# Designed miniproteins, single chains: the designs that were tried, part 33

Each design is a single chain, and the fold is of that chain. pLDDT is the mean over its residues in the fold that is shown.

## One batch from the design tools (miniprotein)

Design m1125
Fold by ESMFold2-Fast:
Structure m1125 (fold): chain A 94 residues (1-94)
Amino acid sequence: LSAEEQALREEVRRRLAEAQALLRAGRHMEAADVVLAALERIIREFPYSPAVERLVDQLLAALAMIMSHLDEAGRAEVRARVDALLARWRARRA
């Protein structure tokens, strides 16, 4: 990994740990917000690479798990935000 990619990987690890702590505290929507903020930053600031794609996949997997703890309205909100971010990610790849 490049120095930038290694730093990003470490930041994602910290953000996922923060989200897990929020999830354990019952702060499920805040956990989702932390992961979504990390995902948005990656999509905005980083070019496509296999290392960045793995980090995006890791954040999406964490969001799927967090969404299992949300009510229907919360799941709909998170899904809409994810779909918008993934549309931007796919457009940049093309």
Scores: mean pLDDT 84

Design m1126
Fold by ESMFold2-Fast:
Structure m1126 (fold): chain A 57 residues (1-57)
Amino acid sequence: SMADEEQRILDSAREAVARFPDDRTVLLAIRRELEKAGLTSPEALALLEEIDARLAR
């Protein structure tokens, strides 16, 4: 289902942020994939905010 696909994308993105929390290239790539996927759930928006906060450092 689309909800299962969204959850898989979010889980993969969270795992990548956890593994590479300070890697600007990885963070930008994850941000782009989340934006491309068009995820608007509260979980997706919270993850984007976390990525943006990390990129602002």
Scores: mean pLDDT 82

Design m1127
Fold by ESMFold2-Fast:
Formats: C-alpha cells, sequence, structure tokens
Structure m1127 (fold): chain A 104 residues (1-104)
C-alpha cells in the first residue's frame, strides 16, 4: 500500500518536473530549466529504488518514450544553445532511465 502511494506521488512529481521544463523552454528561463533537470535526476533515482511490477515498468517506459519525442520536437524549434544542451541532457536522462527500468 505505501509503495503504490509513493510511486503515485513520484509519478506526479515527474509530470510536474516535465511540465516545468517545457515552461522553462517557452519562457527561456534557464534557471527553471536547470532546476527541472536536477529534480528529474532525483525523481528517477527514487522511482528506481522502488520494487516495481512488470506492468508499472511498461507504463513508465511508454511515458518516458513519449516525453523523449516531445523533447526532441522542442529541440528542433529551440534557438538558444544552452537550452538545447539542457534538453539534450534531459533526453539522455530519460533514455538512461528506460535502460535501467529494462534491467529490473
Amino acid sequence: MERILRLTALMLQLIGIEEDLKLAVKNKDLELAKKALEELKEVHEEILSLELSKEEIETLIKHNEKIIKELEELIKKEENEELKEILEEAIKLHKEFIEKLKKM
């Protein structure tokens, strides 16, 4: 019961962080983008510390694949090189998270 509640809370945090990154790109807010990137690393590590079911792993992989596609579309439209680097690092983190989930 506590595990399911913790996973739900972490998934809501993950979605919030992803939306903050998109907002940062829209507003050209480098500080918000950097903060979202740091929080993304932390939430991924916390999710990986949980005992996940196969169904939960599959759901997380699908979600992260969708976010990678959205971030790749943002990079195509972005002209700020520092924001592009942050978006590329975010894509790398989501790809690394998928690989770690696949090994569970």
Scores: mean pLDDT 87

Design m1128
Fold by ESMFold2-Fast:
Structure m1128 (fold): chain A 99 residues (1-99)
Amino acid sequence: FLEKIYKKFEEMKAKSTPAEQKTLDSMIEAANNDPEKLAEALVKAYKLKLIKELEEELLSKNPVVELTEEVEKELEPKVKEIEKKAKELEEKLKKELEE
């Protein structure tokens, strides 16, 4: 289980900026090799990555502040979808840990 979690973190780090890699390393360190805390950290990191990708997409499409209300309406359902995906990953990891 731990090897699988660490492999997922390494996959995320490989696709991350140096600043993001430092954040991921801090999350791994804070978990102190605890399987439950590492699983929680992975879910949190996954959610943050999806939110960042969404923010970058929105910044590319809407450079104008006047569209803030429309941007918020578009962001809201996508943020809820990210929350759902994070919960699905959390449930999957919890089941694998309880095996």
Scores: mean pLDDT 71

Design m1129
Fold by ESMFold2-Fast:
Structure m1129 (fold): chain A 87 residues (1-87)
Amino acid sequence: MKLAELGGEYALKGGLEALKNAPKELIPEAIGAVLSGIGGLFSARNLGDAESALLSGKNALEVAKRAGSEKGTEYGKKGLELGKKGI
């Protein structure tokens, strides 16, 4: 349960860092990653849904890699790992 919540928090942080470093063409996808991270964190906290944390972490990781955000990529990887362990 705490692992799923922590995974959701890292997914949101990954999305936010991706948005900070996103070139103009990736801003809509980076916004999508932030919204996905918010939803994943909400589901993890309120429903114990580790799968939502896993999926939002994966999305944040993919967008952060495309944006060239090293910090966003690290947070996305942690979100994915913690979400997977929470399942």
Scores: mean pLDDT 76

Design m1130
Fold by ESMFold2-Fast:
Structure m1130 (fold): chain A 92 residues (1-92)
Amino acid sequence: SMKEEILKKLEEIAKKAIKILLEHATDILKAIGYSLRLIGDIIDGELTGDIIATVKSLIKTIKDALKIVDDKGKKQLKKLIKDLKALLKELE
């Protein structure tokens, strides 16, 4: 279904964000915390089926994580935020 395809794309974006956090974080414990939040955002999306809420949660978590990454990590995370915002416009 379209919902399953979108959730799969959101899972892949969350995985990319986690990889960026682990590679570029200046604070490893906070990187782990944000990674767990991203996993929680995806699990909540799978349980509720609320794709719009899931996209918004991922955007918020990634934005919050910008503070703990280097300049390269910030650039990469900002690209993911742009992708999520574009998806949100298509869904709204």
Scores: mean pLDDT 89

Design m1131
Fold by ESMFold2-Fast:
Structure m1131 (fold): chain A 92 residues (1-92)
Amino acid sequence: SVLDLLRRAADRAIDAAEQGVKNGESAETIKQKVDQIILEEVKQANDPAFAAGAAELSGRVHMAMMIAQITGNMKDGLELFKREAARLLERR
């Protein structure tokens, strides 16, 4: 289902973001890694409905990483991304 595809993409994205924060990577590097994971999942699924949900997930990481940059707090940005990804999954 589209929900299962979105959940898998979110789990992979969150894992990458958590590892990035642990490694002291920049918000920009984390955004790039997450976007790459999302694009790989979209390409593999070849499902337009999933692509729409994946674009929303990408928007959530971009927002969270922007807030992390503004506040200088990468852990808060990660927590925000995790919360926003969970909210996206609850609606789908």
Scores: mean pLDDT 85

Design m1132
Fold by ESMFold2-Fast:
Structure m1132 (fold): chain A 64 residues (1-64)
Amino acid sequence: MTAGGDLLEAARAGDLERAKEAAKRLSEQVDDIAKSLLVMAQYAEDRGDLRAAELLRELAKEFE
């Protein structure tokens, strides 16, 4: 997913503005954006991208 890739890159860079924009775009493609963010956080954690995982989890809380 291109939107997911952009979101991960923004999270790794610590760019909340870009991450929020990508998350909003992703919400049009998925029924549950919070769930999608948590799935991406798990994937990032699995790959060792702990900072990206933390940012994505924080973003998921905003979209509760």
Scores: mean pLDDT 77

Design m1133
Fold by ESMFold2-Fast:
Structure m1133 (fold): chain A 65 residues (1-65)
Amino acid sequence: SLGDAFRAEATRLVEEKYGKEAAEIAGRMLSDPNATQADIAKELGISQGTVSRIVREAVARVEAA
């Protein structure tokens, strides 16, 4: 599904920039319907703006494929 493709791409983008441990945290949180972008930002120690940009990029890549 598009949602599964989105989560995979967002997780991959986090791994490329912040490493595998951060990607595992992001992957779990993106699978949690109660987790917000602010929650993900706090857990990863990055800005909410950075999470928003990663989400936007992941959506764009999935939609362009």
Scores: mean pLDDT 80

Design m1134
Fold by ESMFold2-Fast:
Structure m1134 (fold): chain A 95 residues (1-95)
Amino acid sequence: DLDAVVRLSPELAELMREVGFTAETLTLGELVAYLGEYLFKKKLIKYVNNDGHSPDNVVDLRGTLLGRLLGVDSFLMSDTAPLEAMLRRHTTRLP
């Protein structure tokens, strides 16, 4: 539910400050948009050549705060499971 209001963990709030977000609560849809801005601003997205198929984008997380939060060095943009697991650990749904 993208309209769900969530509270950020201190670690996720630290990452959000990198994209200019300083509040402690936002909607899940806004959080996903800020995460996309973080990936773009830090130039973390790389293209993988799938030998004539649509390229799958690899996110390179080595040395990043996002990598520490996800517990992985990289993930595929088509595989959202690491991001979803991190969001479950680092957000609290508000009533």
Scores: mean pLDDT 77

Design m1135
Fold by ESMFold2-Fast:
Structure m1135 (fold): chain A 56 residues (1-56)
Amino acid sequence: SSSIDALLAEVRASPLLTDAERAQIDDARANAKREESVALLLIGILLDIELQRRRA
């Protein structure tokens, strides 16, 4: 959906992501066929980033 696409673009533009993580998002989007699967992947990535920030 457009909402998921907007979220993907926003997350991909984040300065907290490495180039490898951006490539992983692109790859996941190319292979994922369901919005819920993509959303869960993004939530996982965002949680990992937040945990890394709090740990640092």
Scores: mean pLDDT 67

Design m1136
Fold by ESMFold2-Fast:
Structure m1136 (fold): chain A 75 residues (1-75)
Amino acid sequence: SKLEEFRKEVKEAFEKILNAKTFEEAQKINDELVEKLGKEVQELVAQGKEEEAQKLLEVLAEVAKEFAEEFEKKL
């Protein structure tokens, strides 16, 4: 499903951030993820798919929680 594909993409991006050798590389990956997410959410809202947009944000929050401890160690 689109939601499962999104979850996979977010997890892969977070893993790349955690494995980044420099802060600058991590920031670039994060900026690219934020831009992609913003566009996808805006497109869903523009199509009247607010519920789907909310589900994407929920998936992001779930994955972020899984990586929260590792991000705190990196920051």
Scores: mean pLDDT 77

Design m1137
Fold by ESMFold2-Fast:
Structure m1137 (fold): chain A 80 residues (1-80)
Amino acid sequence: MIYIDGKKVVVIEGGAPPGPLSVELADKAEQIALDNGASSATSKAYSGSFEVTFTTSKDTDVDKIVAEIQSLGVSAKVKK
């Protein structure tokens, strides 16, 4: 997690099944970040995993975002 100008840049990594589901899960995780107050979000899908990078206010509850991503049935954690 990086802090810049009163904002924080967060990277969340998750486990996903290989193939098209990793793309769908990455897209859903990106939308969860945006719905929880991220000013920008982007995602990358890999075989068996995904990452979401988002920029948000210092006051944003990142643990809530992680929990909502985990509710999709995947592992998720903040990458440090």
Scores: mean pLDDT 76

Design m1138
Fold by ESMFold2-Fast:
Structure m1138 (fold): chain A 69 residues (1-69)
Amino acid sequence: MYKVTVEVEVHPDLSPEDKAFVERLAKELEGEYETPEEIVQRVRRFQAELDARGVRDKVLITLTTEKIE
């Protein structure tokens, strides 16, 4: 399986509501996954939701993936 950790940096001018939205999505992306394909699907959904809200250009994301037993 794989462990995914997400670190998020948001632009200071983002509203508290938009910041909370991004942090919630990032927390939903974190966790343990059985396959790399599941991780790819979750990352694509995360990016699509940022695009739909219009905040993608104001968010910097660092993704760390570790393969575990």
Scores: mean pLDDT 81

Design m1139
Fold by ESMFold2-Fast:
Structure m1139 (fold): chain A 65 residues (1-65)
Amino acid sequence: TPSVSRVEVLKDGRPVEGAEVDLDEQGRPVGVTSPNLEVGDEVEVRVTWTDGSVEVFTLRVVSSG
């Protein structure tokens, strides 16, 4: 089973610094928290796996810093 190699959070195509991503058992993002995001912001989470595959998810922020 591939493991998570890298996780990136993007808002409007720009990297979000200080973002924490909660992943489920399958590596799917279920939550995002960052002091640089507001509740209700829509973000893209890019997960890169150790096999080189990339998956992109769209999430709404449920908490802000």
Scores: mean pLDDT 76

Design m1140
Fold by ESMFold2-Fast:
Structure m1140 (fold): chain A 95 residues (1-95)
Amino acid sequence: SMEELKNQSISVLKQLKRLYRSFLPLEAYSIFEEQYDKLEEELKNNDYTFDEIRSLLYLSKSQAYRDLAAKETDPDIKQDLLDIADYYEELAKKL
């Protein structure tokens, strides 16, 4: 059901934030946390299909990688982060 998908999706986002807090540098974690918190509020306030939730998660990841790229000074790492962001944006568009 939509209610089960919503609750499970919010649970998964909380688990992802806990995992990222454990494994990422604080600055990178904060960027992903901001995007996942925005997605959690969106999911709380709206009913979405499974594919719509997947699309929104990919867009949240894409934006987090763009925000990381904006803070990166190494041009090769910056380009890799932008390529990852583009990859997730294209995955979202295919759903």
Scores: mean pLDDT 88

Design m1141
Fold by ESMFold2-Fast:
Structure m1141 (fold): chain A 85 residues (1-85)
Amino acid sequence: MLTTVLGSARTPADAEGLRRIAEEVAKEVGAVRIEEFGDTGTVRLTFEASLQEAEKIVERIRRRAAEAGLELTSLGVAPAEAVEE
């Protein structure tokens, strides 16, 4: 089953930074899909992993965002995305 990690930022600059970090992390973990919702400053990563693995991915993104000085409004594991079986 696919697991989804969602992150969002309030300002366009922080959202762009989050997008770049999410894209790099997606390459590292072999994400199935990455989606960017620029109008809401939201990024969604979809990958085949356990919830425990997803939590580690969230922590990785959080650390990199903090190191880059980004202010995130949310970051966490979302319920499994509704995808075809």
Scores: mean pLDDT 74

Design m1142
Fold by ESMFold2-Fast:
Structure m1142 (fold): chain A 78 residues (1-78)
Amino acid sequence: MREELARLAGEAALAAGYSEEEAKKIEEEFLKSDASLEELKQMVIDNARMIVRAAEAGLLPEEQGRRAEEILRRAEEL
């Protein structure tokens, strides 16, 4: 679960336009976090929703929004 949420957090960072190095740092921070699994899941969901809304507003490419929608669905299924 935690490792899956960490991977999704990294994927969300990439969808938001962060570098691979920044995304990996976010993944590592998730793995080391003292937050509960429910809190980590909610953070992934909230971040993915923000990226979807940014793409809908034209602030990010549509493809990044579609990737964020997939991340949101995967997080909801955990």
Scores: mean pLDDT 84

Design m1143
Fold by ESMFold2-Fast:
Structure m1143 (fold): chain A 57 residues (1-57)
Amino acid sequence: GLIERLLMKELGVSREEIRAAIAGYQAGDLSPIKALAEKAGVSVEKLLAAIEAALAE
């Protein structure tokens, strides 16, 4: 969706990495989200908020 494209551009990561983080979140696994946050230089809390917004799309 639109939020996926915005996250790719803002974080400088691939669509596959974002989708893996979303899939992990849905499964209750925060490991892909933590790895993405560290790679992108953002907080886990900020990434979680963005993923929840993407899921609400």
Scores: mean pLDDT 76

Design m1144
Fold by ESMFold2-Fast:
Structure m1144 (fold): chain A 64 residues (1-64)
Amino acid sequence: SEEEIFKEGEELFLEHLDEPPRKLLMLVANYVIEKAEELGLSPEEQHTIASKVTRRIAELLKEL
C-alpha cells in the first residue's frame, strides 16, 4: 500500500543517517519508486508517492 511504501522509505532513511543528505534522498527515492513499481502502481502513482516521501525526508533532514 502507499502507507506501507511511505513507512519503509522512512525506515530506510533512519537506517542510513550516516550517509550524506543527498545520498539519503536519492536512496529513499529510488527505493520508493522501485517498490511502487513492484506493487503495480502506475507511473503517476509512483511519482506521487516518491514526491510525498522525499518531501517528508527533506523535512526530517532539516530537523537534524
Scores: mean pLDDT 75

Design m1145
Fold by ESMFold2-Fast:
Structure m1145 (fold): chain A 91 residues (1-91)
Amino acid sequence: KVEEEILKLVKKEKLSKTELRAALEALRAALEKGLSVSEVAEELAKKYGLSKETVVEAATKLADIIVQVAEKYNVSIEEALEAAEKVAEKL
């Protein structure tokens, strides 16, 4: 159910598999290391073949999706991120 909602919102925001993977890595860095998305965006842009601006935009969209889904289903941000990682694997 959580994965299904994330998939719907990811498709609505037109996030590609590559953009979603870059966004997930950026949000993980923010949560685990206390880094801003902008601080990791250059390295992730190079890794995924995206622009820095695209990484920042994708991470912002994904953060909004994660918060919305976590609130709707009463799950943690960590659980919603894990569900989004599974969605990225299925794309």
Scores: mean pLDDT 84

Design m1146
Fold by ESMFold2-Fast:
Structure m1146 (fold): chain A 81 residues (1-81)
Amino acid sequence: DKYSINELLELLEYAFNKENWNTFWHILYYLTTERYNELTNSEKERLSKLASKAFDLEVPLPSSYPEDIYPTLDELKEEMN
């Protein structure tokens, strides 16, 4: 895979801190549907805690999920560097 679990979690936290909610939910959805079995128990707890915080903020969920997550991840990674 192009991105490690650690990189995906760092990008997820970066999107959360930037309040980029559309990107946050897209990465969270990708992690939970495509990569969830690769997460350790500690990483699953970290993911759950971030999701819980976002739900508590009552931020809107996206109406659609992109077919290819990689352009979103590539753009966010460039921004984070």
Scores: mean pLDDT 84

Design m1147
Fold by ESMFold2-Fast:
Structure m1147 (fold): chain A 89 residues (1-89)
Amino acid sequence: MKENEELKKKADELFSRAERLIENAQRMLDRGEINPSLIAQLREILKELEEIVKKINDPEFQKNYQKRIDELRSRLEELEAREAALRAG
């Protein structure tokens, strides 16, 4: 269905953007630098991905995308924890 294919394409683009933001955030944190805008952008992308996945009328795609969203959420939480530690120390 064209609708599901379009949602999948948008989700793939958002995942790619999230990966780039995570890499940039990790590099900055490795240098002891904080960029709140990268974390904020990741939170927004994660929210959009969750909304898109709920609209996909394919249980297998929804399951696979949910797993990827869960992985992104874990990575975001790790970045937020590292940012908090740098602010405290």
Scores: mean pLDDT 81

Design m1148
Fold by ESMFold2-Fast:
Structure m1148 (fold): chain A 108 residues (1-108)
Amino acid sequence: SKERVEELIKKGVELYKQGKYDEALSYFEEALKIDPNNPKAWLLIAEAYYKKNLYVTAASVIAFLLGPLGAGGIAVDAMRIASEGRKDAKPEVEKLIKEAKEYFNIKI
């Protein structure tokens, strides 16, 4: 249900704020089992990977979310960063997460 998805996201965000990124990821993944196209859960997964310094993984998550939606430059930039495989892509991935949040009008 929508209410259960919101509860799982809320629990994951609480863990994320505590720096428990792996535990937070498990809650966001459970939310996606109920609502596979939930942009907030996908963006929170990308943010958790970013906080773990897994920048290529974070960019890949954004590319997967936005590519099918035809989100123009954001999807292209995410795919480029993911394909480059650079470990130093922190500023580019931070920008991607911000632009993806703005695209979906999501506050996290």
Scores: mean pLDDT 83

Design m1149
Fold by ESMFold2-Fast:
Structure m1149 (fold): chain A 75 residues (1-75)
Amino acid sequence: PKENPEAALKEYEERLAANPDDWAAWLSLGLAYKELGENKKAAEYFRQAADIYAKQGRDELAKVLYDEADRLAAE
C-alpha cells in the first residue's frame, strides 16, 4: 500500500465519470484536495456531495458539507 494522493484522485475521478451522483467519490475527492492544500477545489467537491445528499433528503449531512465548503472557500 503506497500513500499517493494523486493515485487516489485518479481513482475517484474515474468513478465520477461513470456515476456523477456518487456522493462518496465527491466527498473523497474533496478530502484528497484538502490534503493537497487545494482548499478551493476541496470546497467545490464538498458542495457537490452536499447537493447529492440534499437531493436524497439527507439535509443534516448536506448542511455539514456546505458548512465545511464555505469554511474552506474562505481560506
Scores: mean pLDDT 79

Design m1150
Fold by ESMFold2-Fast:
Structure m1150 (fold): chain A 94 residues (1-94)
Amino acid sequence: DLAAEAVAAYKAGDFELAEELIERRAEEEAERLREAMEEMGVPEEKIERFARIHREVTRLELKLQMEIDDPAELVARLREETAAAGEEVRKMRE
């Protein structure tokens, strides 16, 4: 599991490896989302936009998860940081 490996690398002080593994995890999840949306018949332009947002959110979630040990603080920071992504998704549904 790339996410677990990224957290382990971060805790070991290998920040370069942690960053690399975060990027790989984000790309993997974006590809899964792309495939699912293609099966649902979503237009390619919207798929690309959703995939980009999902990559950014996944990177952010993993980074915050490595930096913040308190679950309540983690949830609060995730809400703040992902508010813009939520607004972009809302606009795409109009």
Scores: mean pLDDT 75

Design m1151
Fold by ESMFold2-Fast:
Structure m1151 (fold): chain A 73 residues (1-73)
Amino acid sequence: SSSQSNINSMNDHLSNMGESLLNGDRTSATTHYNNALSSASNLPSDQSTTLQTTINTWYGNIVTVADALRAQA
């Protein structure tokens, strides 16, 4: 289904977002973050709002960790 395709796309981009952030690749991370949000926005509104909030929270948490790691370099 289109919903399953969007869920799969969202999960793939979230995985790549996390990896990119931990590697210090903010440009790639931002691209994957935006694509994950876009995929989530294509889901039914009840799922979309919750998932977008969760994605935003995860992005912020991983950014904090990545910034701490980069400060040691």
Scores: mean pLDDT 81

Design m1152
Fold by ESMFold2-Fast:
Structure m1152 (fold): chain A 60 residues (1-60)
Amino acid sequence: SMDERVKRDMDNFLDTIETLLRRGDLEAARQVERQLRDWMLSQGVPLGVIERRLKEVREK
């Protein structure tokens, strides 16, 4: 299971990405996606979990 802080960080990153995508700021959204991926991998989150959550936010 993810640590509660890691879960909160994930949700905060995803909320930021969703907001940027809604505003049409695609460059900023890509930058935040990279920061999310780097941070979550450093915390031991499996790549498959990260990619699934990113796909979900892009399809909103």
Scores: mean pLDDT 85

Design m1153
Fold by ESMFold2-Fast:
Structure m1153 (fold): chain A 94 residues (1-94)
Amino acid sequence: SLEELLEELKKELSEAEEAWKNKDWEKFRETAKRIQEILKKIAELVPELKELVDKAIEHLEKALKSTDEKERERHFSLAKGQILKVVSAVEDKL
């Protein structure tokens, strides 16, 4: 359900932020991939959020592929901003 996907998204975002703080890049990568899959499912249920979802996924992919720490931090920050907009929009529909 959309409610279950929202709760999973919040949990995985928290796990990604913790992995980032701990510089656990393997866990960060795994959590970011799970976030991408949850976001895709949300966009299938709520097509009007597709643009926000696509931007979040784009920034997560750039964070994962960047070899520069500053660029990784920038893209993860931008991804979090888009994810929080998705969270807010989904909460408004529940």
Scores: mean pLDDT 88

Design m1154
Fold by ESMFold2-Fast:
Structure m1154 (fold): chain A 67 residues (1-67)
Amino acid sequence: GSAARRELLLHAAQLVAKKLAAEIEKTDKVLEIKVEVVSEDEAVITIKTESGEIVKTYSREELLSTL
């Protein structure tokens, strides 16, 4: 796949990560957010909180539908 497809997925994943972090901050403290694009069709979002670590894997379809 092209670099452009991965870049679009990275931007989508960053937006989803911000929405998740905002929701988590209602009940816990967000310390760190990490977004990794592992392929054209998959991204991993890691949110570190005071209570622990949340790791979520998203497909391209899931990321685009969540925006």
Scores: mean pLDDT 83

Design m1155
Fold by ESMFold2-Fast:
Structure m1155 (fold): chain A 86 residues (1-86)
Amino acid sequence: SEELKKFIEEYLKKNGIKISDEVFEAILKYLEELKKLDPSLTDEELEKLINYYIKLYKESSLNIEQFKALLEEELALRKEGLQKLS
Protein backbone atom coordinates (compact mmCIF):
# COMPACT_ATOMS: atom_id res chain seq x y z
CA SER A 1 0.00 0.00 0.00
CA GLU A 2 1.08 3.62 -0.57
CA GLU A 3 0.56 4.31 3.16
CA LEU A 4 2.93 1.50 4.21
CA LYS A 5 5.46 2.56 1.52
CA LYS A 6 5.50 6.13 2.91
CA PHE A 7 5.73 4.80 6.48
CA ILE A 8 8.89 2.83 5.60
CA GLU A 9 10.37 5.80 3.63
CA GLU A 10 9.78 8.17 6.59
CA TYR A 11 11.28 5.67 9.07
CA LEU A 12 14.43 5.29 6.91
CA LYS A 13 14.79 9.09 6.46
CA LYS A 14 14.25 9.80 10.20
CA ASN A 15 16.92 7.24 11.17
CA GLY A 16 19.42 8.09 8.37
CA ILE A 17 19.23 4.53 6.98
CA LYS A 18 20.23 3.87 3.34
CA ILE A 19 19.15 0.70 1.52
CA SER A 20 18.85 -0.28 -2.17
CA ASP A 21 15.50 -0.13 -4.00
CA GLU A 22 15.52 -3.95 -4.23
CA VAL A 23 15.89 -4.34 -0.43
CA PHE A 24 13.21 -1.67 0.11
CA GLU A 25 10.74 -3.48 -2.21
CA ALA A 26 11.48 -6.87 -0.57
CA ILE A 27 10.77 -5.48 2.93
CA LEU A 28 7.66 -3.59 1.71
CA LYS A 29 6.19 -6.76 0.12
CA TYR A 30 6.95 -8.81 3.26
CA LEU A 31 5.32 -6.25 5.61
CA GLU A 32 2.25 -5.87 3.32
CA GLU A 33 1.69 -9.66 3.41
CA LEU A 34 2.43 -9.82 7.17
CA LYS A 35 -0.11 -7.05 7.90
CA LYS A 36 -2.75 -8.99 5.89
CA LEU A 37 -2.09 -12.02 8.15
CA ASP A 38 -1.99 -9.91 11.34
CA PRO A 39 -3.94 -6.62 10.97
CA SER A 40 -3.30 -5.87 14.70
CA LEU A 41 0.40 -5.05 14.03
CA THR A 42 1.16 -1.60 15.47
CA ASP A 43 3.39 1.10 13.95
CA GLU A 44 5.94 0.40 16.73
CA GLU A 45 5.99 -3.32 15.83
CA LEU A 46 6.40 -2.48 12.11
CA GLU A 47 9.35 -0.17 12.95
CA LYS A 48 11.02 -2.98 14.95
CA LEU A 49 10.55 -5.40 12.02
CA ILE A 50 12.00 -2.86 9.53
CA ASN A 51 15.06 -2.35 11.75
CA TYR A 52 15.49 -6.12 12.33
CA TYR A 53 15.43 -7.11 8.63
CA ILE A 54 17.67 -4.23 7.49
CA LYS A 55 20.21 -5.20 10.18
CA LEU A 56 19.91 -8.88 9.18
CA TYR A 57 20.53 -8.05 5.49
CA LYS A 58 23.55 -5.81 6.27
CA GLU A 59 25.17 -8.22 8.79
CA SER A 60 24.48 -11.56 7.01
CA SER A 61 26.04 -10.73 3.57
CA LEU A 62 22.97 -12.23 1.83
CA ASN A 63 22.39 -11.33 -1.81
CA ILE A 64 18.94 -9.97 -2.79
CA GLU A 65 17.60 -13.37 -3.98
CA GLN A 66 18.66 -15.05 -0.70
CA PHE A 67 17.10 -12.18 1.28
CA LYS A 68 13.79 -12.53 -0.64
CA ALA A 69 13.82 -16.31 -0.05
CA LEU A 70 14.41 -15.75 3.69
CA LEU A 71 11.48 -13.31 3.88
CA GLU A 72 9.22 -15.82 2.05
CA GLU A 73 10.25 -18.56 4.54
CA GLU A 74 9.60 -16.21 7.50
CA LEU A 75 6.14 -15.40 6.09
CA ALA A 76 5.33 -19.13 5.69
CA LEU A 77 6.38 -19.80 9.32
CA ARG A 78 4.20 -16.90 10.55
CA LYS A 79 1.21 -18.27 8.56
CA GLU A 80 1.70 -21.68 10.23
CA GLY A 81 2.01 -20.09 13.70
CA LEU A 82 -1.18 -18.04 13.26
CA GLN A 83 -3.12 -21.13 12.05
CA LYS A 84 -2.06 -23.03 15.22
CA LEU A 85 -3.34 -20.12 17.39
CA SER A 86 -6.68 -19.95 15.51
Scores: mean pLDDT 82

Design m1156
Fold by ESMFold2-Fast:
Structure m1156 (fold): chain A 99 residues (1-99)
Amino acid sequence: MKKLQEWAEKARKEGKPIKEFASKEEIKEIVKEVYEEVKKELLEQGVPEEEAEVLARIAAVHLLSLMGLSDEEIKEIVGEDFKSDVSAEELEAELRKRL
């Protein structure tokens, strides 16, 4: 997304986290788009659905962490917008790996 690139440049120039340049709604929308795009690409490459969902979710968590979101903010966005058979314990483990 062009907006994400613009926010990243502003964040780098001003020394502030990307999350300060975007609303929570815009962050949720972009992360959801990244999740869907990564999942689609992996499925087209022959990755099984369950593995593609896990990898796409990891990509979304990584993006949120790079944007400067807290563990709680990441859990809210990923847990609400990305339904998965992955347990709360697995989600917590992934957040810890990225922070």
Scores: mean pLDDT 69

Design m1157
Fold by ESMFold2-Fast:
Parts: structure tokens; sequence; C-alpha cells
Structure m1157 (fold): chain A 68 residues (1-68)
């Protein structure tokens, strides 16, 4: 995965979180997980937070996971 593709996926995920679209968020997280940029555990936590309506917490979990 290129750095440009990573940035595009991060933007798509951020847009999905702002749009409250759990399905789009799950798809972007699946691609990040396949690239090894986020663990399966962290990706699951973000999706669960989005489904629970905790969009701010979902964004925080994502940022912490990507900064590891």
Amino acid sequence: MTEEQLLELEEKLAEALQAKDAEAAAEALRELQAAGLISEEDARKVVEAVRAGKYVEAGEILLEALNK
C-alpha cells in the first residue's frame, strides 16, 4: 500500500465516521487491517463504537491505533 492510498483510506474512514455510516467505516477499516496498519482488535473496537453511536470515541480509538 502506498502512503497516498493510506491517506485516502484514512480520509474515507473519517468521512464515514462524520456521516455516521458504520458500513463504510467497516469497509475502510477492513482495508487498513489488510495493510497491517491497524490490528483486528482495534478495527473491531472502532466499528463497535460507530454502531453504538459513539463517533467521537471511534475517532479517538482510530487515532491511537494508527499512532502505534
Scores: mean pLDDT 75

Design m1158
Fold by ESMFold2-Fast:
Structure m1158 (fold): chain A 87 residues (1-87)
Amino acid sequence: NVEKIKELLEEAKKKIEELIEEAKRNNVDFGTLAARILEIMGETQEKIDELKKKMDKEEQEKVDELWREFGKEVSEKLEEFKREAKE
């Protein structure tokens, strides 16, 4: 169910946004933040992969597209954090 994947991605995005906000407040270094984000992404990917096993090829391709878009958004947020940390 692609809808379930969207829910998992929205949950992960919210957790990542909260981590970035906490990192800004507590002067957490980029390496520590990146490691925590990778943990969330890994957990999310594992849950997605379990759901993908029950999907047809067309649904799996849609999920792969959603994951790619999610990864791009996360990358953009990390670049923004790096830029703000320099200021």
Scores: mean pLDDT 82

Design m1159
Fold by ESMFold2-Fast:
Structure m1159 (fold): chain A 66 residues (1-66)
Amino acid sequence: SREEIIEKLEELGAEEAARIAEELPDEYLSDAKNAVENAAKNNLPPYVITQMMKEILEEAKREEEK
């Protein structure tokens, strides 16, 4: 769920990414969850997680504006 993704991002220290995830539409939450889970498994730094979330949001915005 959306709240679970946000909480996980905050635990990883990626507060900026958590705010981005809050704006994601439901359709992209699965992509966001997979990205967060992969990042946690591979111990990726918070700034990389934030960049991944920004890319997901940018793609979501492009599709939603259509």
Scores: mean pLDDT 78

